Designed miniproteins, single chains. Designs and how they scored, part 36

Each design is a single chain, and the fold is of that chain. pLDDT is the mean over its residues in the fold that is shown.

## One batch from the design tools (miniprotein)

Design m1226
Fold by ESMFold2-Fast:
Structure m1226 (fold): chain A 66 residues (1-66)
Amino acid sequence: SHMVEERRRLAEQHRELGDQAFEAGDYQSAAEHYRQGILALRDVPELDAERGKLASKLGEAIEKTL
């Protein structure tokens, strides 16, 4: 559906920005981008696997800020 397609693209965009920030050592920015990607996939069960991957990346970024 159009909604699922838009949500997937938005989440992928946030993942790319988060990954770039993470590689640059900007873990606070990376965490923010991953969080936005997770929110984009809220209540979209078709994309639960993608949401899970973002949640793992968010956890990694948060650990780097501690």
Scores: mean pLDDT 88

Design m1227
Fold by ESMFold2-Fast:
Structure m1227 (fold): chain A 105 residues (1-105)
Amino acid sequence: AAEEALRAGGRAARGAVRGDAEGAAEGTREAGEYGARGGEEGAIATGAGGGLAAMAGSAAKIAGDERGANAGLAAGEGGNRGEVGGPEGAREGGEEGARRALEEG
């Protein structure tokens, strides 16, 4: 019973962290492409080495900030996963087997 509640909570948090990491990776790629394109267009319009450098710097910062946020979320989820799979060697894939083994009577 407790294991099922912890697994459900851990799975939900794990899904949220994974989704956020995937969203951040996709957003980072889009931000990079947008930054490069916008920088090139800006360079054409306003005259430009500085514009390209600024756009590249902004995209890199956004990517770094998103990675930092995801690392924090992943660390929190790691705690929940440890509660479920931890030292029993069932951190992933084996959680169903561990649940069956821990079922009382």
Scores: mean pLDDT 50

Design m1228
Fold by ESMFold2-Fast:
Structure m1228 (fold): chain A 81 residues (1-81)
Amino acid sequence: MLEEAAELARRFAATGDEADAERAALLILRAAAERAGLPPLDVASAEEGEALLAAHRDDPAYRPLLEAVREAIAEVARLVA
């Protein structure tokens, strides 16, 4: 999952294809939800995912998801480098 997100991120960096950036963001969010022990998030787009995270920013129940997203982003950044 995160290796696929890293490949999509590299492809976006090379081509500027927004579809690759969106797929990478959704894979990061799905990996984070799985790591946080949550069921699959009911989001269809990166924008919906970002809105969900923003809405729950101060919710303690969503803290593991917010931390897992931050960690997954850092892991993808390492894989891209």
Scores: mean pLDDT 78

Design m1229
Fold by ESMFold2-Fast:
Structure m1229 (fold): chain A 83 residues (1-83)
Amino acid sequence: SDARAEKLLKEMIELDKEVQELEKKPITTPKEAARLTGLKLRIIGLAYEIALLYKDDPEKLKEAIERARKEGAFLAAEVLEKF
């Protein structure tokens, strides 16, 4: 299901960019801290789903990691590498 993995990867890259924007400024409220934590947990969940989809295709998982890095989604890439 390359189409599904592609959709999940795009979502994960977008969430990573949102995390990066939030981390550019000091986190000053509990609401901001909770949002940041929620985004990071969602990235972990998406990475797990992608890893499961590519369980029998390690080359496609490597391509997903490389794409995340090329798009500057370094947290997403690091999380994908853990699976």
Scores: mean pLDDT 86

Design m1230
Fold by ESMFold2-Fast:
Structure m1230 (fold): chain A 128 residues (1-128)
Amino acid sequence: MEQVLIVLIRDENLVEAAKRAIEEALKLEKLDSGVFQVPEELVEPLSEEFPNLLFVSSEDPRAEEIGARPILIIPESTPVEEAVEIILKEMEKRHISRVLLVGPEDKVRAVAEALRERGIEVHILPVE
């Protein structure tokens, strides 16, 4: 219940963005372990980067059963209002009250402002 929902607003360099997001999320939560569900192509690269964490494919039907945490990926071209709706729906489904937004500074700032107006705690991690 004190977890952050990791949201990557990125089209490129998803491994590096996910790596930085996971490091920041675990720091905010004061954890050094966890199970994450990510797109299949991110499983191997992230497993090599974090040997103390478990990564499973989001397409694996067991991901939900083992309590694997999602990393939500949103295209940079997604309008702010649509991105907010996607994030709110995932937060409600997961019973999560905090968000970590990772992506281009202007885009994550706009999304964060909209979410904060809804009373959501938002942390921002700009990426180049």
Scores: mean pLDDT 84

Design m1231
Fold by ESMFold2-Fast:
Structure m1231 (fold): chain A 87 residues (1-87)
Amino acid sequence: SAAAAREEARRREADRAKLLGLAGQSQIENLMLTHPERRAELEELLNEYKAQGDAIAAELGARVGPEGEVFGRGVGYQKAADAALAL
């Protein structure tokens, strides 16, 4: 059904966002451990994107609950990791 298809698509997007966020978090944490000379730079990138992730988490948390908060924070970590790798 159309409703089941929409729910499946939303679940896959949420799962994808969570996995990307976890991967981004692991990636930036690994960079901080293996490249301590970049720590200040990586912390600045985290601060830059963390506020955006926190805002998304607050919005999704209000609408969906704790799962939405986790996904929103994950977006922030993903963006920070992507920015770090682009350097």
Scores: mean pLDDT 71

Design m1232
Fold by ESMFold2-Fast:
Structure m1232 (fold): chain A 76 residues (1-76)
Amino acid sequence: MYKVVIKMDSEERTELSGPGLIKKLLEVYEQSPESTLEILKRAGEIVATVDELKDAEKLVELLKKAGVNVEVEIFE
């Protein structure tokens, strides 16, 4: 099991957590990358748990493609 911590510069710092949130974030990004960026700006910090490293790496790649500065830490 891998824990992914994502930190972004945000006006409002809200800790969001859980695999369901990440799934929703990925769905929104596929439909609108701009909407995903606005969600991330409001969140400030996202904590996600994934079972496989590939899923964690996919999330990191998704955020980098959004063109935002993110700090990502992956824990096993």
Scores: mean pLDDT 58

Design m1233
Fold by ESMFold2-Fast:
Structure m1233 (fold): chain A 100 residues (1-100)
Amino acid sequence: MSKEELIKKLKEAVELAGKGIMQSGLEDAEEIVDELILSAVKAVEALDKKDYESAIKHLEEALALIEEVLSRLPEDHPVKPLLEEAKKIIKEIIEELKKL
């Protein structure tokens, strides 16, 4: 997968996660979304520098934020499918980076 395709997938995952977090009803949703965007920006900067180890670290930080939100929501919450899909996409990006 190309760097451009990885960045596009990351943007799609961040948009899905951001939408899910904002619709979660959590009081700190905006703060969590800001942290998610910051982790994604740092991952993109690392990818541009071919620093795949740092890119993976920042993507794992983004996954941790999504997992925290998932753990705070009831199992049947309507945003969980959006967060699970975003988590899946980010995990796929990490696996592609590990091949490089």
Scores: mean pLDDT 86

Design m1234
Fold by ESMFold2-Fast:
Structure m1234 (fold): chain A 95 residues (1-95)
Amino acid sequence: SMEEIKKEFEELEKRARELIAETQKLVDDGYKKGLITKEEYLRVQELIGRAETLIEMAKKAIENNDVELAKQYIDDLKRVIEELEAFIERLKSKL
């Protein structure tokens, strides 16, 4: 149902925003300390931007009552979150 999709999205958005903030702090510090490359820094900025775009697109799909499109963007957002979490785990092992 749309109600269940909205609830799942609200929980996912909160998790995504917390993860984005943590990631940004870690990559800014890591880049400043020379622990990550410019390529890795830019790749993470692209992933953060993708996550933010997917959050906004999912919100619009929910507002338009487009269940299938909302599910698609939520699934895409979950994948990007997994990529960010994997990057953070790797980076924390270097810090």
Scores: mean pLDDT 87

Design m1235
Fold by ESMFold2-Fast:
Order: C-alpha cells, then sequence, then structure tokens
Structure m1235 (fold): chain A 68 residues (1-68)
C-alpha cells in the first residue's frame, strides 16, 4: 500500500478487532510505500498539513491526532 502525507506520518494499526490505530510522526516530509502494517481496504487517512492534524478511519472507527 502507498500513502503520502504532508507531515511524514506513519500509520500503525495495533488492534484490528476494535479498529484502534496509532499515528506516528516519522519526519516533516511525505512517506510513500507504507509498511505492510496497513492492508485494510476500509482505511481512510485525511491529513491537514496547515494545522498538523490527521484523522484515520478504520472499519467505522475514527482516530484523530496531532502530527509533527
Amino acid sequence: MKVTTSTGVTVSLQSIPDGKVTLTSTSPGSITNLPSQITLADVTLTVDSSSGTATLTVKGYTVGGSIS
């Protein structure tokens, strides 16, 4: 899977059964070719680079966070 964000966020899925995920800032740039941690078809990542926030939705669960 390939995901590009403006803040260089790496998304880690810790628990599929409850749909919870964590957002980790890896660099101030963009990431491509996400690790195989995220293979779900029902994943949507929305990043607002101007505010440094991200929202991730997985199978009906939503996680938001500050990214740097």
Scores: mean pLDDT 45

Design m1236
Fold by ESMFold2-Fast:
Structure m1236 (fold): chain A 60 residues (1-60)
Amino acid sequence: MAVYSREEIEAIAEAALELEEEAKKTGSATKYAAANILRVAAALMAEWSGLPLPEWADIP
């Protein structure tokens, strides 16, 4: 019974992109891992809420 809004899913997806950009600039493996986890979380939240993923967030 997941209740996530589109805005919440988009916020998590945006946070993932922001962390990925920071990781590229700093070379932080921890931030790369965090970005990947947030991408997976956004995908699961979208699936549990019956909402489509943004086209760029195609995660297995």
Scores: mean pLDDT 72

Design m1237
Fold by ESMFold2-Fast:
Structure m1237 (fold): chain A 108 residues (1-108)
Amino acid sequence: EEEDERRIAELREALKKLGFTDEQIDKVVAAIREAREKHGARIGRILVFEKDGKKYVVVMLEIDGRPVAYVVLEEDDTEENIDKAVEAIRNLRPFSDEEIDLSELPRG
C-alpha cells in the first residue's frame, strides 16, 4: 500500500500540471481506490507527454503486473470527459479521446 500511495501522489502532481482542480483530482483518485478495492487493480505506470502543444497524462492500470486499461487525460479537459475517465477507471475500461494516437506513447 505504500507503493500505491506513492503512485497516487505522482498522479496528483501530473494532473495538477494538466490544470485539473483539486476536486477533479480527488474524483480521479477516488476512482483509482475503488478499482483497487473491487478488482485489485493498481496504478502500474503514469506517463506524461506533449503532442501538438497539448499535455497528456496516461494512467496504466494493472492487475498482478498485467496492463488491463489505459486511461488518457488531457490539458484543460472538460468536466464531461473527466467524469467519463472516472467511470472508465472504475470499470477498468480504456479511455482516450478519438484524436489521440496511443501508438505515439513513450516506451514504458
Scores: mean pLDDT 76

Design m1238
Fold by ESMFold2-Fast:
Structure m1238 (fold): chain A 76 residues (1-76)
Amino acid sequence: SLAQALLEAGERALDIGDTDTARGFATVLRNEAKKLGKKEEADKAYQRTVQNLDAGDREGAREALRELAKIVEEAK
């Protein structure tokens, strides 16, 4: 799925320390979830992703990114 592809790309970016690219994929996932009527859930998960990226918490960012992808998948 698109959500899985974006998640996998974001996780790869996190693995190499490319936080800007990971943030980009989180933004795309948030926008997809918003299109599916999940704006509030998406905004919360996105904020957690950004906060963890800014804090250097790669595992926290990964978990929040997975939550964003799950929101998109379950909204179908």
Scores: mean pLDDT 87

Design m1239
Fold by ESMFold2-Fast:
Structure m1239 (fold): chain A 90 residues (1-90)
Amino acid sequence: SMEDVKAAADSLMTAAEQAVKDVEKGIQSAKTDEEIKALKRKVENTLKTLTAALDALGAKSDAESQAYIEEVRKKIEEKFKEALDKLNAK
């Protein structure tokens, strides 16, 4: 149902927000270039996993559900871009 699709997309958004929070804590505690590189890989891998899950969710969804999934995807991509920009600035 559309409600199930929205709930699944919202769950992925919650996972994205938690991942960004974890990365921000990691940035504050990181002392080496190796730790920064590990955080960058974690961000890139998590983004890939979440966007793949959204793509799979969208593949069998109706047009309105696909529009909602696309909005969630854009929000996730924006948050991860901000996290990567912070990592690159360090």
Scores: mean pLDDT 86

Design m1240
Fold by ESMFold2-Fast:
Structure m1240 (fold): chain A 89 residues (1-89)
Amino acid sequence: MELLEKGEEYLKKGEYGAAIEYYRKAVEAGGPVEPLAETYVLLGNSYKGGRLYSTAADYYQKAADVLKDSDPEKAKEYQEIAEELRKKA
């Protein structure tokens, strides 16, 4: 619980790197993967807005990878977004 709360605090501050670290620790402790995947998607969207398509694709791929076992349909959606972004890079 505390790890997820700290992740949310850093996410609200725009400190995505710190948010990812706390969400990764939560996942390692048996917590949910969804906050980690959502943070990766937010970074992917940010880099896509900046036209940094290769970096954006990498973050969508990370989101797909963490959701692969828990939500394979959503993982496939993010993988397809990553592939589309790589075509623009």
Scores: mean pLDDT 84

Design m1241
Fold by ESMFold2-Fast:
Structure m1241 (fold): chain A 96 residues (1-96)
Amino acid sequence: MAEEAREEGLRGTKEGVKLGDEGGSKGASSMAGGAMRGIGEAFEGYLRGLEEGIRKAREAREEGRRLAEEGEGPERAFGAGMEAGAWAGLAGMLEA
């Protein structure tokens, strides 16, 4: 299977969770921390899917990471979470 993509995903997820923990205990930051964890879970789900799921996971990962890093507003964090969730749902559906 796509072992390289899984290795990258796991590494990115670990860093995302770590960053979420470092910033995520404060009231205003809790939304960003939650979004990062949600994206990480969805991202791991994507990598278990078919080739299509892996491709879409890469796109969602890059966009989610960029939006989370910029941290402009809660709308962007929410958008990243929604997109990651949608792609995870599609990947799970393809695996079913």
Scores: mean pLDDT 55

Design m1242
Fold by ESMFold2-Fast:
Structure m1242 (fold): chain A 87 residues (1-87)
Amino acid sequence: MEEVRELLKRYEEQRESMLRAGATEDVADMTVGGDLQRDLTQLLVEKYGLSPEDARKLATQAAKMWLSGSSIDEILKELEKGVKELK
């Protein structure tokens, strides 16, 4: 899932940039978390062949884990399990 890893790293950098610009954690999390969930849903449908409903469910879970401070490796592990179980 290298495309997912790259996406998560990009949003981590975007969040850090917003915090450096003076955004609060709540504003950064709301903005970046929403964008991450949307882009990850699209990636799961297009690259991994999930239904839009299943992709949205997994993307929501991944975004919640990311906002809760889970590592990229932990998020990828849970997404790999979810994709395997839904196919």
Scores: mean pLDDT 82

Design m1243
Fold by ESMFold2-Fast:
Structure m1243 (fold): chain A 56 residues (1-56)
Amino acid sequence: MRSDLSPEAIEIAEATVRALREARKRGEPTFSPPQLPDHVSSDELSRAVRLILAEE
């Protein structure tokens, strides 16, 4: 677990990674990223996504 990341950022990152993998599996070149809540930064989301991908 990462104590420096909010649970919301991790949840959004996990959903984003799953959407990306499903798009690649279907051969789709695009997917729509989620809108971030005011208390979650794009930097925090980026770090959460990288951690999820690194653990894969």
Scores: mean pLDDT 68

Design m1244
Fold by ESMFold2-Fast:
Structure m1244 (fold): chain A 75 residues (1-75)
Amino acid sequence: SSEEVARFVGLVLGAIAALDEGNYDEAIKILEEGKKRFPEVKELFDKAIEAVQAGNREEARKYLLEALKKFDEKL
């Protein structure tokens, strides 16, 4: 539903905001919750978490943008 899409987008944007603020622990917490709510993007969120843990904010952002694109492409 559009509500589920809005919730997903909000979660991903929240993780990106945390990354931009340098709050990596918050970004990881948001993405761990996202994996539980949206298992269809679990692999992309796992890769984003690994990138955050490696200090690679650009790589993490890349995976989050891929997750947004994948979630929007239902048909």
Scores: mean pLDDT 84

Design m1245
Fold by ESMFold2-Fast:
Order: structure tokens, then sequence, then C-alpha cells
Structure m1245 (fold): chain A 80 residues (1-80)
């Protein structure tokens, strides 16, 4: 459901904020992308768009952290 999708994204963002290393943040993003890849295409597209928007608006992330996470999302999206 849309509510479950939003909850999964919010939890992923909270975990990203708590993570101390780029590698940990990338793994959290990959785990969310694995969840999204099991959803119907419309929910996958909506979820990826919302996740990217949330990351882009998060000023706590450095440019390097953001680039690494977005690269991981792009790679996972190509595999889905």
Amino acid sequence: SMEELDEKIERAIEQLRKAKTISEKVEIARELMRYLSKQPQSQFNDGVTKFIAALTNDKSLSVEERQAILQAIAEAAKEA
C-alpha cells in the first residue's frame, strides 16, 4: 500500500541519518531498493522518486555521501 511505502522510505531516511559511514548509508539505500523492486512498477517508480526527493532535500548529507547513495540507487534501478 501507499502508506507502507511511505513508512519504509521514512524509516530508511532515519537509518541513513544515524549511519556513520558512506558504506553503511549505501547499504541502507540498497536494502530499500531491494524492497521497492518487489513492488508493482507504479509503486517502484513512486517510491524511487520519493526517496531521491527526500535525499536531495536532506541538508545533513554531504555532497560525497549524496553522490554515493544516488549512484547506488541508479545501479539498483537498472537491475530491477
Scores: mean pLDDT 83

Design m1246
Fold by ESMFold2-Fast:
Structure m1246 (fold): chain A 85 residues (1-85)
Amino acid sequence: TLYKVTVTDNGETSEETMTEEILLNLLLDVKKYATITITFSDGSTKKITTKEDISSALKELKKNGKAKITIETKDQKITIDIEKV
């Protein structure tokens, strides 16, 4: 499955297409140093703490088509919009 990923960081936006595997590995890396929250199109939110949380969220994203990811560190907040292509 392919996803369109739009990253917004301090008003700058970048867009990329990536596989589910690449997205999974990116989130696995980021969770080591940041707080990750995923918001689905139905308004439900999920905090990501474990690899199982990421896998579950990606499975839901694959079915529902889109989600918003918020990544927070001590110094910054990044927003990522993800859509299934």
Scores: mean pLDDT 78

Design m1247
Fold by ESMFold2-Fast:
Structure m1247 (fold): chain A 76 residues (1-76)
Amino acid sequence: DEERRRLLRELARELRRAGVPERDIFTAQLIVGQAPDPLALSPEELRAALLPLVSEETARRAAQAYGRARERVLAE
């Protein structure tokens, strides 16, 4: 749906801005894209899902970037 596509675009943009590597951006987008309700997924839930797959620092930065992307989508 349009909202999910917009969230995934904003997520990629914020993750690149935060310096997250492309491989880890792809992983984060898969997790968010597969969520039944992507806007119901919290930044802390994304961080927890990423921790086994990426470094703790990357998971933390990705969660913060996702929070910004989610806020932007919800504001519009």
Scores: mean pLDDT 81

Design m1248
Fold by ESMFold2-Fast:
Structure m1248 (fold): chain A 74 residues (1-74)
Amino acid sequence: SLSDEAEELEKRILTGILEAGPAARAALDAFLSRPETISGEEALAFLRALAERTGDAETLALIDRYEALRQQLQ
């Protein structure tokens, strides 16, 4: 299903960011530890900016796929 594909894609995006190095992991941990409710749009914007900083073209492509699937579900 699209939900299963989105979940798998989300896991792959997070794995790519975590494997980018300790600075990327620390930035992600800080973002996820925020007490405010984070919207899906805010989360995707953060992940994209993080992948851009690390130059991770593969993770950026996965984010594009995830955004496309998310738009289909709305």
Scores: mean pLDDT 78

Design m1249
Fold by ESMFold2-Fast:
Structure m1249 (fold): chain A 71 residues (1-71)
Amino acid sequence: KDEEIKKEVIKLLKEMGASDEGAEAAVKAVEERGIPLEKLLEIAKEVKEKYPNASGEEKGEILTLKVFEEL
């Protein structure tokens, strides 16, 4: 179950311009901070949907800010 969420998050982050290493690092960072993977998935989906014209770098910045708002 958790592996399916992890794969979905990694796939979505890669579609938004992240590398394999970057996507894995993002998953690890949120887990280490106690943020649920389901929450990361929700934020990533929101960023992709609401900011379709943003670059991969801009989407990464918005994603990071939204994730840290959960701390």
Scores: mean pLDDT 77

Design m1250
Fold by ESMFold2-Fast:
Structure m1250 (fold): chain A 87 residues (1-87)
Amino acid sequence: SLSSEQADALEDILLQILMLREAGHSVAEIEARARALLARAVEELDWSPEQAAAMEAVVDTAIALIRAGHSAAEVAAAVRAQLRALQ
């Protein structure tokens, strides 16, 4: 299960992803930034391998939807649904 702090960290990463997308950054630049932020959070918070894998999956979902041309609202809805499923 994700803690509220871990869910908040993923919401911050989601916000950064959406802001970079709206600013016209490439999918490759957005993915690189999102993965760097996630890797730093995993190291700083010493998350379990299972928690880190779940968070990687959430980031992967966001990047895949952006690559497929989905809107910011669709990306946010899908990511938040995945976060709720992780508790």
Scores: mean pLDDT 80

Design m1251
Fold by ESMFold2-Fast:
Structure m1251 (fold): chain A 77 residues (1-77)
Amino acid sequence: MELRKEIEEELRKEGVPKKAAEAVATGVVYGVKQGLSPEETKELTKKTLLALGMPKEEAERLAEKAAEIAEKKQKEL
């Protein structure tokens, strides 16, 4: 679960709130493990952030960040 901690720490350094950083990290780890595309990872993460009560624009931005991280990690495999 090193990947999840790495992503959470990176997002926290960028000023992302703890709950949002956890949701993004969880979405990325799930997407990579399940073999989801970056686009599928983005949609999953966006839905999770919206369910947590995050504003639409902020959820979209963080979901896009999740897709970027997932794409990068898939290329490292």
Scores: mean pLDDT 79

Design m1252
Fold by ESMFold2-Fast:
Structure m1252 (fold): chain A 55 residues (1-55)
Amino acid sequence: KSLKTDLDIGEEYLKKLSNLKSKRVEFRSLSNVYGPLGGKVVEDALVRWRKIVDK
């Protein structure tokens, strides 16, 4: 318990996204598996977290 929900989750996702970025082809496939929401939701999340970190 006492996990930093927003920070810990954001950092975990950033690591996964940075790893997937290296494999752009696989990233596209994963987006298709999730369907119409997958690609945009992931991209929106990445932009939001990047703005918070970059501030």
Scores: mean pLDDT 54

Design m1253
Fold by ESMFold2-Fast:
Structure m1253 (fold): chain A 71 residues (1-71)
Amino acid sequence: SSLSREEMLQKFKEETGADSLYLVALPSGVVAAIATKKTKTSTEYWVKNGLSTGPPIKAKSLEEALKLGEE
């Protein structure tokens, strides 16, 4: 969509309920947004790649989130 980066990040945080957001530059040149949420027993990960208009994708690990961020 035509959302700004700031609007995208705000929406991503709201949709995931994340504690923290990170922007990661991937080897492909795509910038991915990764959200993390700490629970009592684990950490949940969510990813949204660059200009993707799709919903946040839940990942099982940070490594999976990075891979999914590359599409």
Scores: mean pLDDT 74

Design m1254
Fold by ESMFold2-Fast:
Structure m1254 (fold): chain A 89 residues (1-89)
Amino acid sequence: MEKFEKEMKNLKEEAKKKKDEGDYYLNVNKDIEKAEKKYEEALKKIEEMVRLAEGMFGKDSPLTQKLRAELEKFKAESKEKIEKAKKEL
């Protein structure tokens, strides 16, 4: 359990860092291409968290369902941010 919790914490921190980098490129640098790449990297980290939860607790576990919901929410939010930025150019 401790090893799983540590891996999940590390992936969550990495995903947050990549999300923050994406927001920086989008809002400060106005570099949509780099923002998309950073959001994609964040998505991959969240996908890794889902896979770890599925392997440990199964697909229908509350944790796995919650992480899948977070993944879909981030996909929607990052897409909306990118589309909004494209319209403001």
Scores: mean pLDDT 84

Design m1255
Fold by ESMFold2-Fast:
Structure m1255 (fold): chain A 83 residues (1-83)
Amino acid sequence: SMSLFRQLARRLGIRHPDPSRVARALRLILSSPRTPSAQELAERTGLSVATARRILDRMVEQGVLALAQGLSADEAARLFLAL
């Protein structure tokens, strides 16, 4: 659900004029077998490279990527929001 990833963006403190693109970026990161680069994420979502980098940095800083190992994107988002 995109609503789930919008909630994740708010929990991570990621503010952007287009919350749908941020939610899509979070889902793409968590569903990818390898962590995408900021440039790859920007290209796939339409976000600026600077915004994509801020999203990736925040997810690393908050331990979201470590928590997500072995989980689907939706499972990882729900687990993090339950903490």
Scores: mean pLDDT 85

Design m1256
Fold by ESMFold2-Fast:
Parts: structure tokens; sequence; C-alpha cells
Structure m1256 (fold): chain A 86 residues (1-86)
């Protein structure tokens, strides 16, 4: 369902934007740039209906959240990735 993948991609991008904003405030520029790149890949994959690409980009975003110690954001990303897997 392309509409479902687009919705899930938008939710992942929103979580990523919140994480990225926090990383910028904390002065973690490299991590913030990695988040921005992961968000770009999430949105492109979702727009194309590419479930595997969406999972790959979302998994990258999950890893960044985990490394940043943002357990709440990481858990929400994991939940969205389970929904992408159907």
Amino acid sequence: DPARLRELGEELAELGNRLGTRLVIEGRTDAAQAVAEAIRRVLEAAKRGDREGLLEAGERLYQIAREAGDETTAERIRELLERVRE
C-alpha cells in the first residue's frame, strides 16, 4: 500500500527531525548531519513505494537514535519499522 508507506515515512521523518534538532542544540553536528541524510533517504524511499529502502534508511535512523542515547525516539522508530514490515 503506497499510501501506508508514505504515512510511515512521514512519521519516521518527523521523529528524525526531532532527534536532529536535539543533536544540533547539543553541538553534535556530525550526528545531526547523519540524521538529515537518513531523513532524506526515508522520504525518497517512501515516495517511491520502496519498502526495503525505507527499512534500510529507518534502521540507520534507529542506530543514530540508539547511539545518541535517545531511548524514547529509538523505541518509536522500532515500532514504526515493525509496521513497515507488515
Scores: mean pLDDT 87

Design m1257
Fold by ESMFold2-Fast:
Structure m1257 (fold): chain A 70 residues (1-70)
Amino acid sequence: DVAEDQAAVAANKEETLAQIEAIKAAALTRSPEQQRETAALLRETAAALSSLPEIQAALLAAADELEAAA
């Protein structure tokens, strides 16, 4: 059922977006070096996820905030 598959994908997307925010929040409490390392990993992950634009955008936004804070 395509509708059930779409609902599962939407739920996974919400969980993924929440996890990205949690990673960002945790990283902001760490050293500037660890913030830069986390930002680099988020950017690398975003580049691999070009087919998932909303998740890619969230990863890039989190990376930008971490680089700005570092």
Scores: mean pLDDT 78

Design m1258
Fold by ESMFold2-Fast:
Order: C-alpha cells, then sequence, then structure tokens
Structure m1258 (fold): chain A 75 residues (1-75)
C-alpha cells in the first residue's frame, strides 16, 4: 500500500533525524522519502549506501533492519 510505504518512510526519516541530525541526517531522510514507492530492497540499499557515504553506517543498518521488519509485517 502506498499509504503504508509513506508512513514507514516518514517514521524511518524521523528516526534518522533524531539519531544523526543536521544536514547529514536530512540527506539520509531525503533518500527514504525519494524511494518511498520503491521496493523494500531498493529502499534498504539506497539508505545503507547514503548512510555509509556520510559515515553513519551503523544508523543505516539499524534503519534498514527496521524497514525490513515493517514490510514483513505488512505483507
Amino acid sequence: SMEINKQIAEEAAKAVLQAVGGEEGKKIAEVLRKYENSSPEEIKKAVLEKAKELGHETVGQVVAKGIEELYEKYK
């Protein structure tokens, strides 16, 4: 569902902004919103790559796992 995907992306973006903050957190959150209508695998890949690029690989891994768990729940 587009509505569920948007909600997951919004919640993940809020978590990133709280954990990282600033321009770097905003850039990672923007990736989540940009890919909100993509497959869960594409969203996870994009988030992990952007977080790693900005030096926040651990945050990216936690967010990716959270996205995976939420999409499994809404299958």
Scores: mean pLDDT 75

Design m1259
Fold by ESMFold2-Fast:
Structure m1259 (fold): chain A 79 residues (1-79)
Amino acid sequence: SEDATLEQVGRLVAEAVAAETDPERRRRVAELSLRALSAAARGNYDEALRHLDEALREATSPRARELLRQAKGLVQSMK
């Protein structure tokens, strides 16, 4: 279901935020991830994907980048 997919996206971006060790980078990834989740919850998947791409540019942890790529794939599947 759409709700189950959004919950999974939420879990992936939360793990991505936790994987960032730099506090300033973590804050930026968290802000962009929350914007992405908000957009996806409204059905605005293109906006959500743009915010996830911005989070990917801010992320420096390989683990965070992998989790954000997985979240992006799930949002893309909702279109």
Scores: mean pLDDT 88

Design m1260
Fold by ESMFold2-Fast:
Structure m1260 (fold): chain A 73 residues (1-73)
Amino acid sequence: MLSTKPIDPSFTSPHLEAAKEALAAGDLEAAERHLAALESQPVLPPEYYRLAGEVARRAGREDLAARWYALAE
């Protein structure tokens, strides 16, 4: 596990980018819908958990946000 390809922007799902943009715009519902679309994948990228945590925090779900951040480890 010494040398591995870096995470490229092109590897990021369009839904992950859209969720980040929706979060920046304060549209939590749109952000959650884009993140939910990614849940259809068998393996979720670490960035998914980080964004899910930010959405949860913005929605006032602090305990859920903390749990998502822990999963991003």
Scores: mean pLDDT 72

